# Designed miniproteins, single chains: the designs that were tried, part 84

Each design is a single chain, and the fold is of that chain. pLDDT is the mean over its residues in the fold that is shown.

## One batch from the design tools (miniprotein)

Design m2930
Fold by ESMFold2-Fast:
Formats: sequence, C-alpha cells, structure tokens
Structure m2930 (fold): chain A 98 residues (1-98)
Amino acid sequence: SLREQVYASMKPEQQALMDQFDALMREAAAHYARARALETSDPELARQHLIHALEHAAQAAELLIQLAELQGAPQSVIDALRADLEAIRAEIERLRAE
C-alpha cells in the first residue's frame, strides 16, 4: 500500500512518530468500539468512551502534523491537518457540555 511505501522511506525518528500515531489510533478505535457497544445499555458511559476516543484522535492528529512538518509537506496539507485537529477539539467540547 502507499502507506507502507511511505513508512519504509522514513527515517527511524519519523517511524517512531508514526508508530506512536498508530498506537493512539488503535486506542481511539477501542474506545469508539466500546462507546458503540454501550450506546443503548449505558449511554452516559458510552459518551465518556466517545470523549476518550476523540482525545486519543486529537493526540494522533498532533503527531501527524509534526510528521508532515518534518517531511516538508505542502502548507495546504499542514492547514488541512490543523483544520481536522480543530474539528476534533470542537467535538470534544460539545460532548463535554452535555
């Protein structure tokens, strides 16, 4: 895949950032799956897991921005990643306000 080709071309320090990104995204996915499983039986706990999923996704997005900057990605790519991060942060604030 393109992702595997990009990863193989990275320096060890950049691969470490990608490994951290993948770990955070796995944690986010686990919390999201738990939120879905609890949606009907425990909607309050489901909401807490959804918040945790988004918090991990925000941390992952920050690492992805760092990696993109280190790789000299175009400004339009950096701007798009920053917009995605702000959208995640806004969703966390909306969920916490409930």
Scores: mean pLDDT 87

Design m2931
Fold by ESMFold2-Fast:
Structure m2931 (fold): chain A 62 residues (1-62)
Amino acid sequence: GEPVTIRIVGPGPGIGSDGSFLEPGTVLEGVVVERTEDGFVLVRRTADGRLYRLGEDHIEIS
């Protein structure tokens, strides 16, 4: 996928694929790998190469 900037903007924390919580206002640079049918975006973060599964309703993509 194309490089994206993702901001967590939801009323609660975002959740990484490792179970870590990302606070509202957290910004990560990465590449969208997949959009899931249950409303998640799977992103490979550029800084650490890790996969994050983020709820579409809790993020802004640029």
Scores: mean pLDDT 74

Design m2932
Fold by ESMFold2-Fast:
Formats: C-alpha cells, structure tokens, sequence
Structure m2932 (fold): chain A 70 residues (1-70)
C-alpha cells in the first residue's frame, strides 16, 4: 500500500507537469489546484488508516489530469 501510494503521487506529479505545459494559464492553475487538493485529501485519509481510499482518490485525480495531458 505505501509503495502504491508513492507511485500514484509520483504519477500525478508527472501528469500535472505535462498537462501544465500544454494548457493556458487559467487551466494550468486549475490543474495545479486539483493536484494539491488530491495530495491533501490523500494524506488525511492515510492519517486515518484509509490507505485504499487514498489510493483510489489519487487514481481518480490522475485520470482527470491525464485528460489535459493528452
């Protein structure tokens, strides 16, 4: 679970960097906010022992951000 959570965070960061380089400033700001919210929410879930929910939340955010990188 810990390794999977770290892998999802890394993937989300890379997807955000790629998406931000391909979109306008306002959309880039929105994508960056989405990533930040996902990280904060995932960390909160991890502190509550809800690792599976944290991983799912990061996966959902990753799929949303990937759509801007494509």
Amino acid sequence: MRKELEEKKEALEKATEEAVSRVDDITAAMITIEKSVAFIAADTLVKKGKYEEAVKLLEEALERIKKFAE
Scores: mean pLDDT 79

Design m2933
Fold by ESMFold2-Fast:
Structure m2933 (fold): chain A 68 residues (1-68)
Amino acid sequence: SAEELRARAIAVLEEDAAEIERLDLPAEVKERILAAIREAIALLRAAEGDVEAAIREATGLAIEAARA
């Protein structure tokens, strides 16, 4: 279901955030990546329509944050 897909996507992002928090990265880089992950989770939680579209948007946010 769409709700199962959303829950799975959020769980993966929460695991990614925990891993990033454990890494010894420069604080600025770490904060930027964590902020992007939190924004992606918020976007997924707020999505009332196409969950797949929300996942694509969330993925784009994470990629752009990593590229900066």
Scores: mean pLDDT 79

Design m2934
Fold by ESMFold2-Fast:
Structure m2934 (fold): chain A 100 residues (1-100)
Amino acid sequence: DREREREEFTEAALEFFREQGASEEELEELRRMPEGEQVRRIGELLGLPEEVIRLAEELAREGRLRDAFEALGSAYVGKASLEEIKERLEERRRREEELR
């Protein structure tokens, strides 16, 4: 069960990085890494703060790999969502000013 959960989260991360233009060589290297190193590498590639990466690495070291990936994913999704919301609010304000 844990190995399947790890594989599912790893595959999701690999698909994301493939879409970002990562090479198949880089993706295979990531897949072959030890769990703690893999979690750190994913956090670094996502541009997450060191504090989040350390938390995820500690969770992975404790055997809580699912929690580690959820922490990385939540931080990343929250960052993207915040930027998108800010942009949409600014666009709406500009359009309202154009129309009065």
Scores: mean pLDDT 65

Design m2935
Fold by ESMFold2-Fast:
Structure m2935 (fold): chain A 85 residues (1-85)
Amino acid sequence: NKKEEEINKLLKEIGELLRKVVDASEEELNEIMKKIEEEIAKLENDEEKIEFLRTLISELKALLDAGVKLSKEEALNLINLVLSR
């Protein structure tokens, strides 16, 4: 499935970006990733899942380029903010 492959690719990219942007333990990073996976599971179609993940990647890349580090709490707040759009 082309859309499933794209979702898996985007999730992997998010995991790599979170390790660079979030000042958190491996356990906390895994908790953030689990939250992302749980939230995408609530979305009705693959296109909405891809849009959400691409938006989150864009936000994380902007933070990385700006040299900004997030706490676990700030990362969870960012996920909730992206979901609210």
Scores: mean pLDDT 85

Design m2936
Fold by ESMFold2-Fast:
Structure m2936 (fold): chain A 81 residues (1-81)
Amino acid sequence: DVEEALRYLERAREAARQGDWRLAAEYSARAVELLRRAGHEETARRVEELSARAVGATHQGDTERAVALLEEAIELAREAQ
């Protein structure tokens, strides 16, 4: 369900704002799974790539970059609806 995937990406963005890279990774992975199950395989691949970069940025303390990458992922998932 794309709407549920969007909620997980929003949770991942909040985790990234708090510097919690493990939680950001968990929520974004759940969003990717939901997008794949909904048949949005290309969107899921792009969201997965952006989320991996966002998790890396969060781990490095680059909160601004991490949030921007997750906001891009959220926008891609919205377009899939």
Scores: mean pLDDT 89

Design m2937
Fold by ESMFold2-Fast:
Order: sequence, then structure tokens, then C-alpha cells
Structure m2937 (fold): chain A 73 residues (1-73)
Amino acid sequence: NRKENILLEAESRLAEGNVYEALGAQTDWQAQRDAAELYARAGRGFDSLHDTEKAEALYARKAELDAQSRALE
């Protein structure tokens, strides 16, 4: 089932993003960048399932992490 596979992948990417963000300190910009990419992938998955509110929240979190990692370079 395509929808089930998209949901499982999106949830998996979100869980991985949460782990990377928790491991990433302000000085670990690589972990923050990895978390941001995982949130973007999760957001696209939820958006394709028409869960636009969850997708928007994930895109916003990705943007926050991108801004933080850019400030640390």
C-alpha cells in the first residue's frame, strides 16, 4: 500500500530527525543539518498524505535548524 509506505517512511524520518536534533548541540552543526534534512523529508511525506498541518510544522522546524546551522558557520 503506497499510502501506508509513505506514512511509515515519514514517521521513520521524523523519529530519526528527533534523534539527530537531540544529539546535536549548538556546536554540532552537522547533526543539526542532518536533522533538518530528515524533517524536510518527513514533511514532504505528510504533505503527500494531505496532512498539511504536520508538514508545515516540520518545514518550520527545518527552517529553524537551517538558520541555526548557518549562524554557526
Scores: mean pLDDT 76

Design m2938
Fold by ESMFold2-Fast:
Structure m2938 (fold): chain A 100 residues (1-100)
Amino acid sequence: SPLVEELKKKIIELARKLEEELAKVIKDPEELKKARDILYEGVVKIEKALDELKFDEAKKIVEETTKRLLEVISDPEAQKLVEKWKEEVLKEIEEAKKKF
């Protein structure tokens, strides 16, 4: 579906932007690596759910990925960036769901 492909592209772009912003704030390279790994594991799972048109499952994976990120990120500014990413991704999924 062209709508699902555009949504996946947008989610990947939002994840890449979060990774870039986290790299500017997180000083511990081990913490940054863990956050990056969790983020992209989450993105892969979100993409799979979207390929199956499971929008509510995709939203659940966003929330689970956010929780895992907040468990490994100690910096309050980095935590705010993760919360903003969650809000933006959930909004994109909800807007796409309305078109189906």
Scores: mean pLDDT 90

Design m2939
Fold by ESMFold2-Fast:
Structure m2939 (fold): chain A 74 residues (1-74)
Amino acid sequence: MEEVKELDEELKKRKAEIDANTSNPKLKFLEIQLLVNEALKKLAERLGREDMVKAYEKSIEIIKKQIEELKKNL
């Protein structure tokens, strides 16, 4: 319960920062997806779900590469 509440508040703050600092809709979407996956990874670590932690780490790497590729093309 407490982990979920802390995660929600962190997500709201980080989403607001992305909304304020990013005007490109594709980049904004990818940065929000990165935020969500990082938050889910932390939750999975807390639950002892190593399989899910590994899955989210792979997703995070893919999203980071997509952000880099998009920035190179802007």
Scores: mean pLDDT 77

Design m2940
Fold by ESMFold2-Fast:
Structure m2940 (fold): chain A 102 residues (1-102)
Amino acid sequence: RPPPEVVSESNKDKAERYKELSSDDDVKRAEELAKKKGKEIEESIRLAVARGQDVHNSGSTGSQMEEEMKKEGFSEETSEYLGSLVDEEAYRSAERGRREAE
């Protein structure tokens, strides 16, 4: 599909891409969080959970999410929440990996 300008990923496109990297449990968790916070940020919650599972750039992943959400016009509180969710899911993913290695 031709974009309106040179290729830029929307939050929806990023969420779909990262969803493919997420486990079924991560998708379920994102859906539960979206039900609590509201459907208008559902895609952003899904993106945050999925990005937390893919933390190869771990030092700034939550901060990147926060900055992206601020640029999209989300409130500072919502942006900080999504960034913290990325960091939380990154920690949970790392802990699962350690348990499986035992």
Scores: mean pLDDT 62

Design m2941
Fold by ESMFold2-Fast:
Structure m2941 (fold): chain A 68 residues (1-68)
Amino acid sequence: METNLKSMKEAGYTEEEIKKIKDKYLKKGYSEKEAEMLTHFIAMLGDESKENEEKAEEILKEIKELEK
């Protein structure tokens, strides 16, 4: 969590923007951990565009397949 927040701040996101993205994914039915990972991927991809949202969700899906 702390490390992900730092990376997002370095990418130019404010704490309020980070929380907003995380809350958006929580409302979509993702878990706390999944929402944090998705928020981090959005920051690394550069913006909250629909293309980057789709890429972030794809990365999460691949990670979940590898975790089992």
Scores: mean pLDDT 73

Design m2942
Fold by ESMFold2-Fast:
Structure m2942 (fold): chain A 68 residues (1-68)
Amino acid sequence: MIDLEKAVEILRKHPEFKDLPDEVLRALAETAIALVEQGLTPEQIARYLGIKDVELAKKLVEELKKLK
């Protein structure tokens, strides 16, 4: 199981998410974890999270996988 609190910390470090309210960031982290665990592509995850930079989405997916 991916650690939700660590996933939130990873998302908070990215420029696109650093200014989001904690509740919104936690919801995005829970969604990101579910999508990573289901094996979705970085492009699909980027679309669900509203990330326009696919390279940023790839790095996020790699960081989240390290928590598992």
Scores: mean pLDDT 76

Design m2943
Fold by ESMFold2-Fast:
Structure m2943 (fold): chain A 62 residues (1-62)
Amino acid sequence: EDEFFKKALELAQKAGVVPEVAKKSREIAKTVPDSLENRKKVVAEAFKELGHEEIAKEIEKW
């Protein structure tokens, strides 16, 4: 979705973990085929591993 990138970035900025989420997402993305659906799952998993389970659950519902 068009709003996915903007909202995910805003949540990462509020949590103060933009570089950490970016790094973690890149690491997880290497383990799965690149697709829009997998990009959402990868970003959600990155937030979850960084201790932001509520944000991860919100992204998974998008």
Scores: mean pLDDT 73

Design m2944
Fold by ESMFold2-Fast:
Structure m2944 (fold): chain A 79 residues (1-79)
Amino acid sequence: SALAEEVERLLSEVRALMAQVEAETDRERVLALLARIDELLRRIGELVRESGDEELAKKFQELMAEVLARVRKVAARFS
């Protein structure tokens, strides 16, 4: 479906932005990228809820766990 295709596209966009965060050395740019990731995660959550698709929900949960782990590693660089 068009909704499932949109969700998959946004999941890929979040992963691409996380790779940018991990390569970024400027703290303010990291924070701006993380704010954009947060916005996209909220949008994915809304689309997944609208879809009622359990497989999309599972993929979103997996992405959320991945993002949390990756953000924790990034945060450790600035502590």
Scores: mean pLDDT 87

Design m2945
Fold by ESMFold2-Fast:
Structure m2945 (fold): chain A 100 residues (1-100)
Amino acid sequence: TEEAAIKAAEEGVASSERLREIYEEAKERAEKAETEEEIREIAEEILARLRPRAERARALAEAGLEEGRKEGEEVRKEALAAGVGIYEGIEEREKRRKLE
């Protein structure tokens, strides 16, 4: 489920410095964004960075290589960490607006 995926991403962020860095970067960028268009651009930039790795992982997995499955799982975790970061950054931005 989506809730289980979000919880898994949160647990991954808590246990992995790399996932935490991705989460924090996405959160900070989203918090500083002033428009929905800027949020979309942030998400598109993150997806663009992950796309070549996702494509390679898929090709290797389709060829039956374990490396492809492992890389695909890591790309998925990074995408979820970034997504949770964006979501929380939007929430912090909204809180800031209500105080100002």
Scores: mean pLDDT 77

Design m2946
Fold by ESMFold2-Fast:
Structure m2946 (fold): chain A 87 residues (1-87)
Amino acid sequence: MEEKAELAERAARMAEDAAKFAEENKDKLSKDTIEKLYNDAKQVRDIVRQQLEEAREQGAPQDIIERLEEAARRLEEAAKRLKEVGE
């Protein structure tokens, strides 16, 4: 579970970096590229949410649960930012 939390946190950081890059370079990026980044962020968010549910069911340490919750929240915010850039 700790490894999953670390990977989720890394994925959240990458999604945040992608959102920032897209916001700063929206005139240089195709809408198709932005849409793909948005879909990727949503897919990873859904995977992290599933891992969070499994962690709760398995009685994972509260620290791991909180880290997965925060990673999922960050991924959702990054996805929303990417959606706004693509619109």
Scores: mean pLDDT 86

Design m2947
Fold by ESMFold2-Fast:
Structure m2947 (fold): chain A 63 residues (1-63)
Amino acid sequence: SMTPLEKAIENVKAGKATEEDVKILEEAIEQLRARSDQIPPDLLERGLEELEKALKEGKKQLK
């Protein structure tokens, strides 16, 4: 089953992001940055890029 984060990303891709989805994405980015020393640099960079891209798009879908 999908995690809340995976569902938030799918909602953004479908053009139906909610305020809750945006909050989940913001919290995920903060958690990923907090764990940066425990994540390989290339994976961290890709993860942050994907999440920040989804967040930016999700915010555009909010009125």
Scores: mean pLDDT 82

Design m2948
Fold by ESMFold2-Fast:
Structure m2948 (fold): chain A 81 residues (1-81)
Amino acid sequence: GMAEEALKKAEEARKKALEALKQSKTRESLSLAIAGAIRAIGAEFMARLAIKKKDEKLAKEALKDAEEALKLAEEALERAK
């Protein structure tokens, strides 16, 4: 469901953000990687809570946050070159 998709995307975002942190050569890419990681952790927490409570509204917010975290992490990876 939506909560499970949010969790999967948040976990992917966290993994990519951590990879960007390892490869970061600039303060800009480092800042984006940190922002992506923090947002991904928050989205993971919200997604797990949405699964536990079967809360569709919370699942929707978690998915939105997970997608934003993934975007930040992917941009950080691109800039970490």
Scores: mean pLDDT 85

Design m2949
Fold by ESMFold2-Fast:
Structure m2949 (fold): chain A 87 residues (1-87)
Amino acid sequence: MTLKEKAVSLILRAAKAYQDGNYEEAIKLFEEAVELARKAGDNRLVGQAYLLLADVYKKMGNEEKAEIAYRKAREAGMQESVDLHRG
Protein backbone atom coordinates (compact mmCIF):
# COMPACT_ATOMS: atom_id res chain seq x y z
CA MET A 1 0.00 0.00 0.00
CA THR A 2 1.40 3.42 -0.96
CA LEU A 3 1.46 6.40 1.45
CA LYS A 4 -1.27 8.03 -0.67
CA GLU A 5 -3.47 4.90 -0.56
CA LYS A 6 -2.99 4.65 3.22
CA ALA A 7 -3.88 8.35 3.63
CA VAL A 8 -7.09 7.85 1.59
CA SER A 9 -7.97 4.80 3.73
CA LEU A 10 -7.47 6.86 6.92
CA ILE A 11 -9.67 9.68 5.53
CA LEU A 12 -12.48 7.19 4.80
CA ARG A 13 -12.18 5.66 8.29
CA ALA A 14 -12.11 9.15 9.86
CA ALA A 15 -15.20 10.21 7.88
CA LYS A 16 -17.05 7.12 9.17
CA ALA A 17 -16.00 7.90 12.76
CA TYR A 18 -17.25 11.48 12.25
CA GLN A 19 -20.62 10.22 10.90
CA ASP A 20 -20.87 7.88 13.92
CA GLY A 21 -20.29 10.84 16.29
CA ASN A 22 -16.84 9.61 17.36
CA TYR A 23 -15.13 12.99 16.98
CA GLU A 24 -11.96 12.09 18.94
CA GLU A 25 -11.27 9.08 16.68
CA ALA A 26 -12.11 11.15 13.57
CA ILE A 27 -9.60 13.87 14.59
CA LYS A 28 -6.85 11.29 15.25
CA LEU A 29 -7.39 9.56 11.90
CA PHE A 30 -7.58 12.84 9.92
CA GLU A 31 -4.33 14.05 11.57
CA GLU A 32 -2.60 10.77 10.61
CA ALA A 33 -3.98 11.11 7.06
CA VAL A 34 -2.56 14.66 6.80
CA GLU A 35 0.93 13.43 7.79
CA LEU A 36 0.86 10.59 5.23
CA ALA A 37 -0.52 12.86 2.49
CA ARG A 38 2.29 15.37 3.15
CA LYS A 39 4.90 12.59 2.95
CA ALA A 40 3.31 11.47 -0.33
CA GLY A 41 3.52 15.06 -1.68
CA ASP A 42 -0.22 15.11 -2.41
CA ASN A 43 -1.26 18.68 -1.62
CA ARG A 44 -4.85 18.02 -2.77
CA LEU A 45 -5.21 15.15 -0.29
CA VAL A 46 -3.62 17.28 2.48
CA GLY A 47 -6.23 19.97 1.77
CA GLN A 48 -9.11 17.48 1.76
CA ALA A 49 -8.03 16.03 5.11
CA TYR A 50 -7.70 19.51 6.67
CA LEU A 51 -11.15 20.59 5.38
CA LEU A 52 -12.73 17.50 6.98
CA LEU A 53 -10.74 18.06 10.19
CA ALA A 54 -12.05 21.66 10.28
CA ASP A 55 -15.64 20.33 9.96
CA VAL A 56 -15.08 18.04 12.98
CA TYR A 57 -13.73 20.92 15.07
CA LYS A 58 -16.67 23.13 14.06
CA LYS A 59 -19.10 20.38 15.15
CA MET A 60 -17.30 20.27 18.52
CA GLY A 61 -17.53 24.07 18.89
CA ASN A 62 -13.75 24.53 18.74
CA GLU A 63 -13.70 27.53 16.40
CA GLU A 64 -9.97 28.26 16.92
CA LYS A 65 -8.84 24.78 15.82
CA ALA A 66 -11.41 24.78 13.00
CA GLU A 67 -10.02 28.08 11.63
CA ILE A 68 -6.44 26.77 11.82
CA ALA A 69 -7.40 23.57 9.95
CA TYR A 70 -9.38 25.53 7.34
CA ARG A 71 -6.42 27.88 6.74
CA LYS A 72 -4.07 24.89 6.31
CA ALA A 73 -6.50 23.40 3.77
CA ARG A 74 -6.50 26.65 1.77
CA GLU A 75 -2.68 26.76 1.87
CA ALA A 76 -2.62 23.24 0.40
CA GLY A 77 -4.35 24.60 -2.73
CA MET A 78 -7.73 22.87 -2.45
CA GLN A 79 -9.35 25.77 -4.37
CA GLU A 80 -7.30 24.73 -7.46
CA SER A 81 -8.77 21.19 -7.63
CA VAL A 82 -9.80 20.44 -11.24
CA ASP A 83 -11.52 17.11 -10.46
CA LEU A 84 -13.66 18.08 -7.43
CA HIS A 85 -16.76 18.93 -9.54
CA ARG A 86 -16.23 16.67 -12.57
CA GLY A 87 -19.41 14.67 -11.83
Scores: mean pLDDT 79

Design m2950
Fold by ESMFold2-Fast:
Structure m2950 (fold): chain A 82 residues (1-82)
Amino acid sequence: SMSDEELLAGLERQLEALEKVLEAIKNGENPQEKEELREAAEELREDALKLIERAKKEGASPELLEQLERLLEKIEEILEEV
C-alpha cells in the first residue's frame, strides 16, 4: 500500500485544488461552488485526521506528524472561509 508520505502528498495536492476554488469564490467566480467546497474540505479533513491517527500508531517521525498538523491547519482555514 502507499506510504504515509505518499498519502500526505496526495492530500496536499487536494488541498491546493481546494485553495484555488476558494480564491475563485472570493473573486466572485463560481459562487455556486461554496457548498461543494465546504463538503470537499470536510472530507479532506476526515482523511487527514485518519492519516494522523495511522501515522501516530505506526510511530511516524515528528517531522511527518508536523507536516500532517500543518495540512490540517490549512484545511481548517478553508473551512473558516466557507
Scores: mean pLDDT 84

Design m2951
Fold by ESMFold2-Fast:
Structure m2951 (fold): chain A 68 residues (1-68)
Amino acid sequence: MKPIDYAAVAEALGISKATVRRLLRGEAYRPLSADDYKRIREVSETAYEILFEREIEEGIRLIEEAVA
């Protein structure tokens, strides 16, 4: 994978680099808007893919719970 520029992602989201690392590891939760995802994608495709995949996984889990 391409290396993640934590500083650029932190600037795009207005948070600390430590918070970015925690979000990417799934150790913290922050609701992200479409604009947040757009900014992340412009600075790091890898960070975008990781965070977006987690949102999709959570969405699938909620749908599965709703139909059970």
Scores: mean pLDDT 73

Design m2952
Fold by ESMFold2-Fast:
Structure m2952 (fold): chain A 79 residues (1-79)
Amino acid sequence: SASEARNLLLIAEKEIEEAEELLRKGGDLQEVKSLLDGARTALERAREVASPELEPELERLEKRVKDLYEQVEKREKEQ
């Protein structure tokens, strides 16, 4: 449903924002990865139930998750 898709997008965005804040503060990279895994799962679920109108929002959040995973990988290589 549209309500289910929107709720999943809100969950994903919250987890992305928490991951970004934790990464900014130099927090635990494993916790950041856990948040990104949760966001990815929520976005995968949202994609299954979303209407076409939500595609741009899905793609934007999926890109943010991908970019954050790349930032985590770079920091892991520097430690």
Scores: mean pLDDT 87

Design m2953
Fold by ESMFold2-Fast:
Structure m2953 (fold): chain A 68 residues (1-68)
Amino acid sequence: MREKELEANTAASQAGADAYRQTRAELEKKVARGEITPAQGDQLARDAAIRAANQAMEEYDKKLEEEK
């Protein structure tokens, strides 16, 4: 059923986008202070987005296994 797939994909995409924006904003302050490079900040923000999206998908899969 595509409805559940759309819900999971939407949740994962939203979680990833939110994590990227929040992490990037925090890391821009570290870049401004010279603690990390802009390239390192971008990579860390991307990694955070991927992890957040994967976590949202895993939580949805657990609910599907419980048939909720």
Scores: mean pLDDT 76

Design m2954
Fold by ESMFold2-Fast:
Order: C-alpha cells, then sequence, then structure tokens
Structure m2954 (fold): chain A 65 residues (1-65)
C-alpha cells in the first residue's frame, strides 16, 4: 500500500489525539482552521509516505495560537 506500518500508526495516533474517526471529521476540526491549515495542507500530509508528516500535522494543530 502507499503507507507503511509506521505511517498507519502515526495516522491512528493523529486521529485518536484529535478525537476524530474519519477524514471529513479531521477536515472539520476547529484546530485545523486555527493552525491556518487548508484542506489541501491536510490532504498533502495524509498522502505523504513519510510517517513524520502525520506527527508534524498533529503538532501544528495542537500548537495553534
Amino acid sequence: GPLNAEANAARDALFRALGVSSLPELLAHPLRARAGLSDQDVLDALVSPDPRAYTDLLERMLSAP
């Protein structure tokens, strides 16, 4: 598949930390707007082969001012 086991674990951790279970819920999350992230920014992170992209996305959302 396009994601390895580390990427799957990182994605699951992202979804769990934000309390979401689906991509539409993630895109509707208020921290996304506060972090200044577009829908495309989120989608680019989710299709990344680098598991760090999920961790970086989570950090950006949780660190929103």
Scores: mean pLDDT 77

Design m2955
Fold by ESMFold2-Fast:
Structure m2955 (fold): chain A 64 residues (1-64)
Amino acid sequence: RPLDTRPVKLTPEEYEELRAAAREILAQHPDLSGEEKVRLLRERFGGRVSDPVARGILAEIEFS
């Protein structure tokens, strides 16, 4: 397969799954630090999401 540069951009469906996972992490682990929550979200998503993206989603859910 050709080596093509894929942008670090999630589909709308992947974004919804990421937001659902973030909401569950916030509900199950409210006492964890933001960095620990980012780590859990990334592990749950199989490492497919970058640290800044995971942090942004968690902040969006936490502040919404």
Scores: mean pLDDT 72

Design m2956
Fold by ESMFold2-Fast:
Parts: structure tokens; sequence; C-alpha cells
Structure m2956 (fold): chain A 76 residues (1-76)
């Protein structure tokens, strides 16, 4: 996947979610989501990066966080 974005957008992503775009991509790939869900999240990430849409980045991170909570609850 070829991601083109400004350094200013990368800095905003890091300030808002504490991760780079590449680290967020790695979190998606290493998540407990299905292959299909990972592909959809990666497409959403690509579109968010192309549009420099920080809100879309936050929404992806929230969905990753919800997945981690669901996995944690199933182990309680």
Amino acid sequence: MELEYSEEFEERVKKVIGLSVEELKEEILNSSFSEEEKEELLKRLEEAVKKEDIKAIIEIEIELGIELIKEGVSKL
C-alpha cells in the first residue's frame, strides 16, 4: 500500500493517538480482527491518510481499542 501524506499530518497522528501511521497499520495487522476486517480497516486507513482526516484515524484507533477490550472480557 502506497501512502502519500505530509509530515505535518504524521505529527498530528502521533500527538493525537501516540502512534505513527505505520505503527497504526502494524496494530491493524497484528489485531484479533478477521482477514476481511483487517482489509477494510487498511482501506479506511489509506483513505484517511489520502484525505489527511484525523477524525477517521481516531475512529480506527477506537475500533482497535474496542477489539482489545472484547478479547480481555472473554478472558475474565
Scores: mean pLDDT 76

Design m2957
Fold by ESMFold2-Fast:
Structure m2957 (fold): chain A 85 residues (1-85)
Amino acid sequence: MIPEELLKKTKFTKEQIERIGLALLFFDRNSDGTLSKEELREALARAGFPLTDEQIDALLEKFGKNGRIPFSKFDELIVFLSEIL
């Protein structure tokens, strides 16, 4: 479920946000609610938004905890992605 407030804060369509969210859930191989740099790269590439290593590192620097991004940061992550893409 995508919050209406999130749609208002991003350049992405509802369909694009849903695609990214589903890809992130699919590549959470550990099912621990966090994504590694590699899982994040694969998920975003699958969703149609391939990122450079520099862009992935920027996401980890801003939203990461112990080198992983928690799903609790998903809304903030989507907003930031819409700014850098």
Scores: mean pLDDT 75

Design m2958
Fold by ESMFold2-Fast:
Structure m2958 (fold): chain A 60 residues (1-60)
Amino acid sequence: GIIQEDIDNWNRASQLLHQTDEIDSKKGDEATKQIQDGFASGTYGPYSAYELAERVLEEV
């Protein structure tokens, strides 16, 4: 299962993505899906919330 640290990182990344979604909803939605998939696959493990969100936003 998902541990508390992963949940905390996701919540902070989600906050940044919500700000992006207000400016560009398509980019925000795409980044959100990639982060969710990354957590499910273990790709975005112990990154900080900001580093995680920035990396995904660079990919979309």
Scores: mean pLDDT 61

Design m2959
Fold by ESMFold2-Fast:
Structure m2959 (fold): chain A 95 residues (1-95)
Amino acid sequence: MVKKDPEAVAEARRIATDPEAAEEALKKLEEEIEELLKEYEKNGEETIEEKAKELVDKFLEILGAELDEEEYEEALKKTKEELKEAIEALKEKKK
């Protein structure tokens, strides 16, 4: 059985229907990326890998979907690339 997080599903629905909730979610995402940048500067590549795995697992739980090993690896690779780009963009802004 795929374990669905009812709180995550409820939050996603709230964000889709409430513009204030969408703004709050974006602000939290920016804060998470800032913390990730600080961790990346201390621990390097391992931090990106751990965070990418957490995000993919959380996304799959929200969707109630299961990926095979190849699909999961591709999702991790894509998420790592997006996180690296976000970190570089934040690093440029802090100059």
Scores: mean pLDDT 66

Design m2960
Fold by ESMFold2-Fast:
Parts: structure tokens; C-alpha cells; sequence
Structure m2960 (fold): chain A 83 residues (1-83)
């Protein structure tokens, strides 16, 4: 069940922007910390790029349902990388 399914398109944009800001801050801290594994840095970089693409899709007028589908696919790929 997607927690974002009940959000409006505007609420989804706000949620994705906040998530992107969080991921970018986390990635910058990870890059500065040599104790963080390279795999973790790679996963954070992929997550940042993924969310940036989702926001671009919304700006291009892609329907919310398609963006949510792409988000779910991205989350599945990231989960597979953690396994």
C-alpha cells in the first residue's frame, strides 16, 4: 500500500521535494564521512537521481498515477540493493 496514493498532485510534489532535500543532505554528509560504505553512498546517489526524475515528470505533466508507479519501482530496486 502506497502512503502517497491519497495525496493530491500538489501534496505529492511537496512530499517529493522534502524527501529530495533530506536525501541530498544525507548524501553530502555521507560523502564527507569516510566510515560510510561506498554501497550506501551509491544507493543515496541513485535515490536522489530517482526523486529528481519523479519531480521532473510531474513538472512535464505526467499523471500522478504514473509517477507513483515509477516511485514504487524505484523503492523496489533500492530494497533489492540493500538485500
Amino acid sequence: MSPYADLSEEELREALRAHLDYLRALLEKAKADPSVPEKSKEMLELAVKGVEELLRMLEEGVPKEEVLKRFSEMEKKLAEMEA
Scores: mean pLDDT 77

Design m2961
Fold by ESMFold2-Fast:
Structure m2961 (fold): chain A 104 residues (1-104)
Amino acid sequence: LDKEIEELQRRAAEFQDRGIKLLSQDPDNPLGHVYLETSSLLRHVAAEAKRLREAGEFDKAEKLVQAGLDYSKRVQDLFDREDVAGAQQAIIDFHDEVQKIIES
């Protein structure tokens, strides 16, 4: 679980770096903005998973981390295809998934 949380944080940092790079070349690039939104969401998920783990809610933390890793792989495919609309929809869908896990 600790290594998987670290992996989420690492992937979030990578998405942030890519988003910053894109926006430094074109500040209006929507792909750069969805990279930064994805990075922010993954950092939030990693922090929430760490909080749940520290509270002893290991099953919920593990489910949240797995959902985050699956989301990060799915959104990478969308980024590779430059599918901005798909990436924005994936952020909305994942936000809903995260809420359902936390509320369970």
Scores: mean pLDDT 86

Design m2962
Fold by ESMFold2-Fast:
Structure m2962 (fold): chain A 82 residues (1-82)
Amino acid sequence: KAEEVLEETVKKLEEIAKKSSPEAAEEIRKIIEGLKSLVDAGVPAVAALQLARREIESLKEKYPEESEKALEVLDEAIEKLK
């Protein structure tokens, strides 16, 4: 179910943020809020997750380890909904 996958994804991303530097955590949390905002605005869950994935990819140069973990979480979520 899309709701369950989104809740699990947000929880896993918050877990990554908690273990990250303050700067990385702030960037990840902005992406989480963006994801929630898109879903609330009626954007399909898969499309919202794909947008979040692109935003995480843009962080790879500054936060490679955190970005890799977040991409794994988002890729798993997208696969579950396709």
Scores: mean pLDDT 84

Design m2963
Fold by ESMFold2-Fast:
Structure m2963 (fold): chain A 92 residues (1-92)
Amino acid sequence: MDVEIEKGPKPSPEEYEEILKRMEELAREQAEYQAEKAGVKEEEKKKKIEEVIEKARKMVEEWVEQGASKEFMLKVLDEAEAAFKKQLEAEK
């Protein structure tokens, strides 16, 4: 699904850093979880985590360049975090 970007005022530098940090932390946790499940070797795990974090950074930068609002980015993060938590809860 194409996520329609909700345009608004550019986030302050402080707000942008917080959004970026949350996105990077979520991306890292998801990548680590998947790597552990797959039994990936340490070198492959590190490479995968780095690639996922870089993609997350680029995505946030693209959204900001397209005029994405703080509320839009926070909504996407909240939904992604909730989905990941549900995934973790479903596994025993």
Scores: mean pLDDT 78

Design m2964
Fold by ESMFold2-Fast:
Structure m2964 (fold): chain A 90 residues (1-90)
Amino acid sequence: MLERLLELLKQAYDAYRNQDWQRVQQVAQQIEDLIRRYGPLPPADQELLFKKLTDYKIEELEKDPELQKQAEQLKQNKKKLEEQKKKAAA
């Protein structure tokens, strides 16, 4: 389920960036159907999904020179979240 949900979220992100609202709605419906059938992901899998999706977004933003500042901001936010988790675990 995690792999399928990640693939759908990547497709939704790409469609959103292309302003393909019809495709965004189609993918959103597929995500809703998947969650309805299998239930929500466990918290550990949700964290892994968020991390993998964030990495994909950073890679896509880094391909565009005008969006590199947004990629840097996203990298800093990711690093800050990891530092907060380390402090909470100590």
Scores: mean pLDDT 75

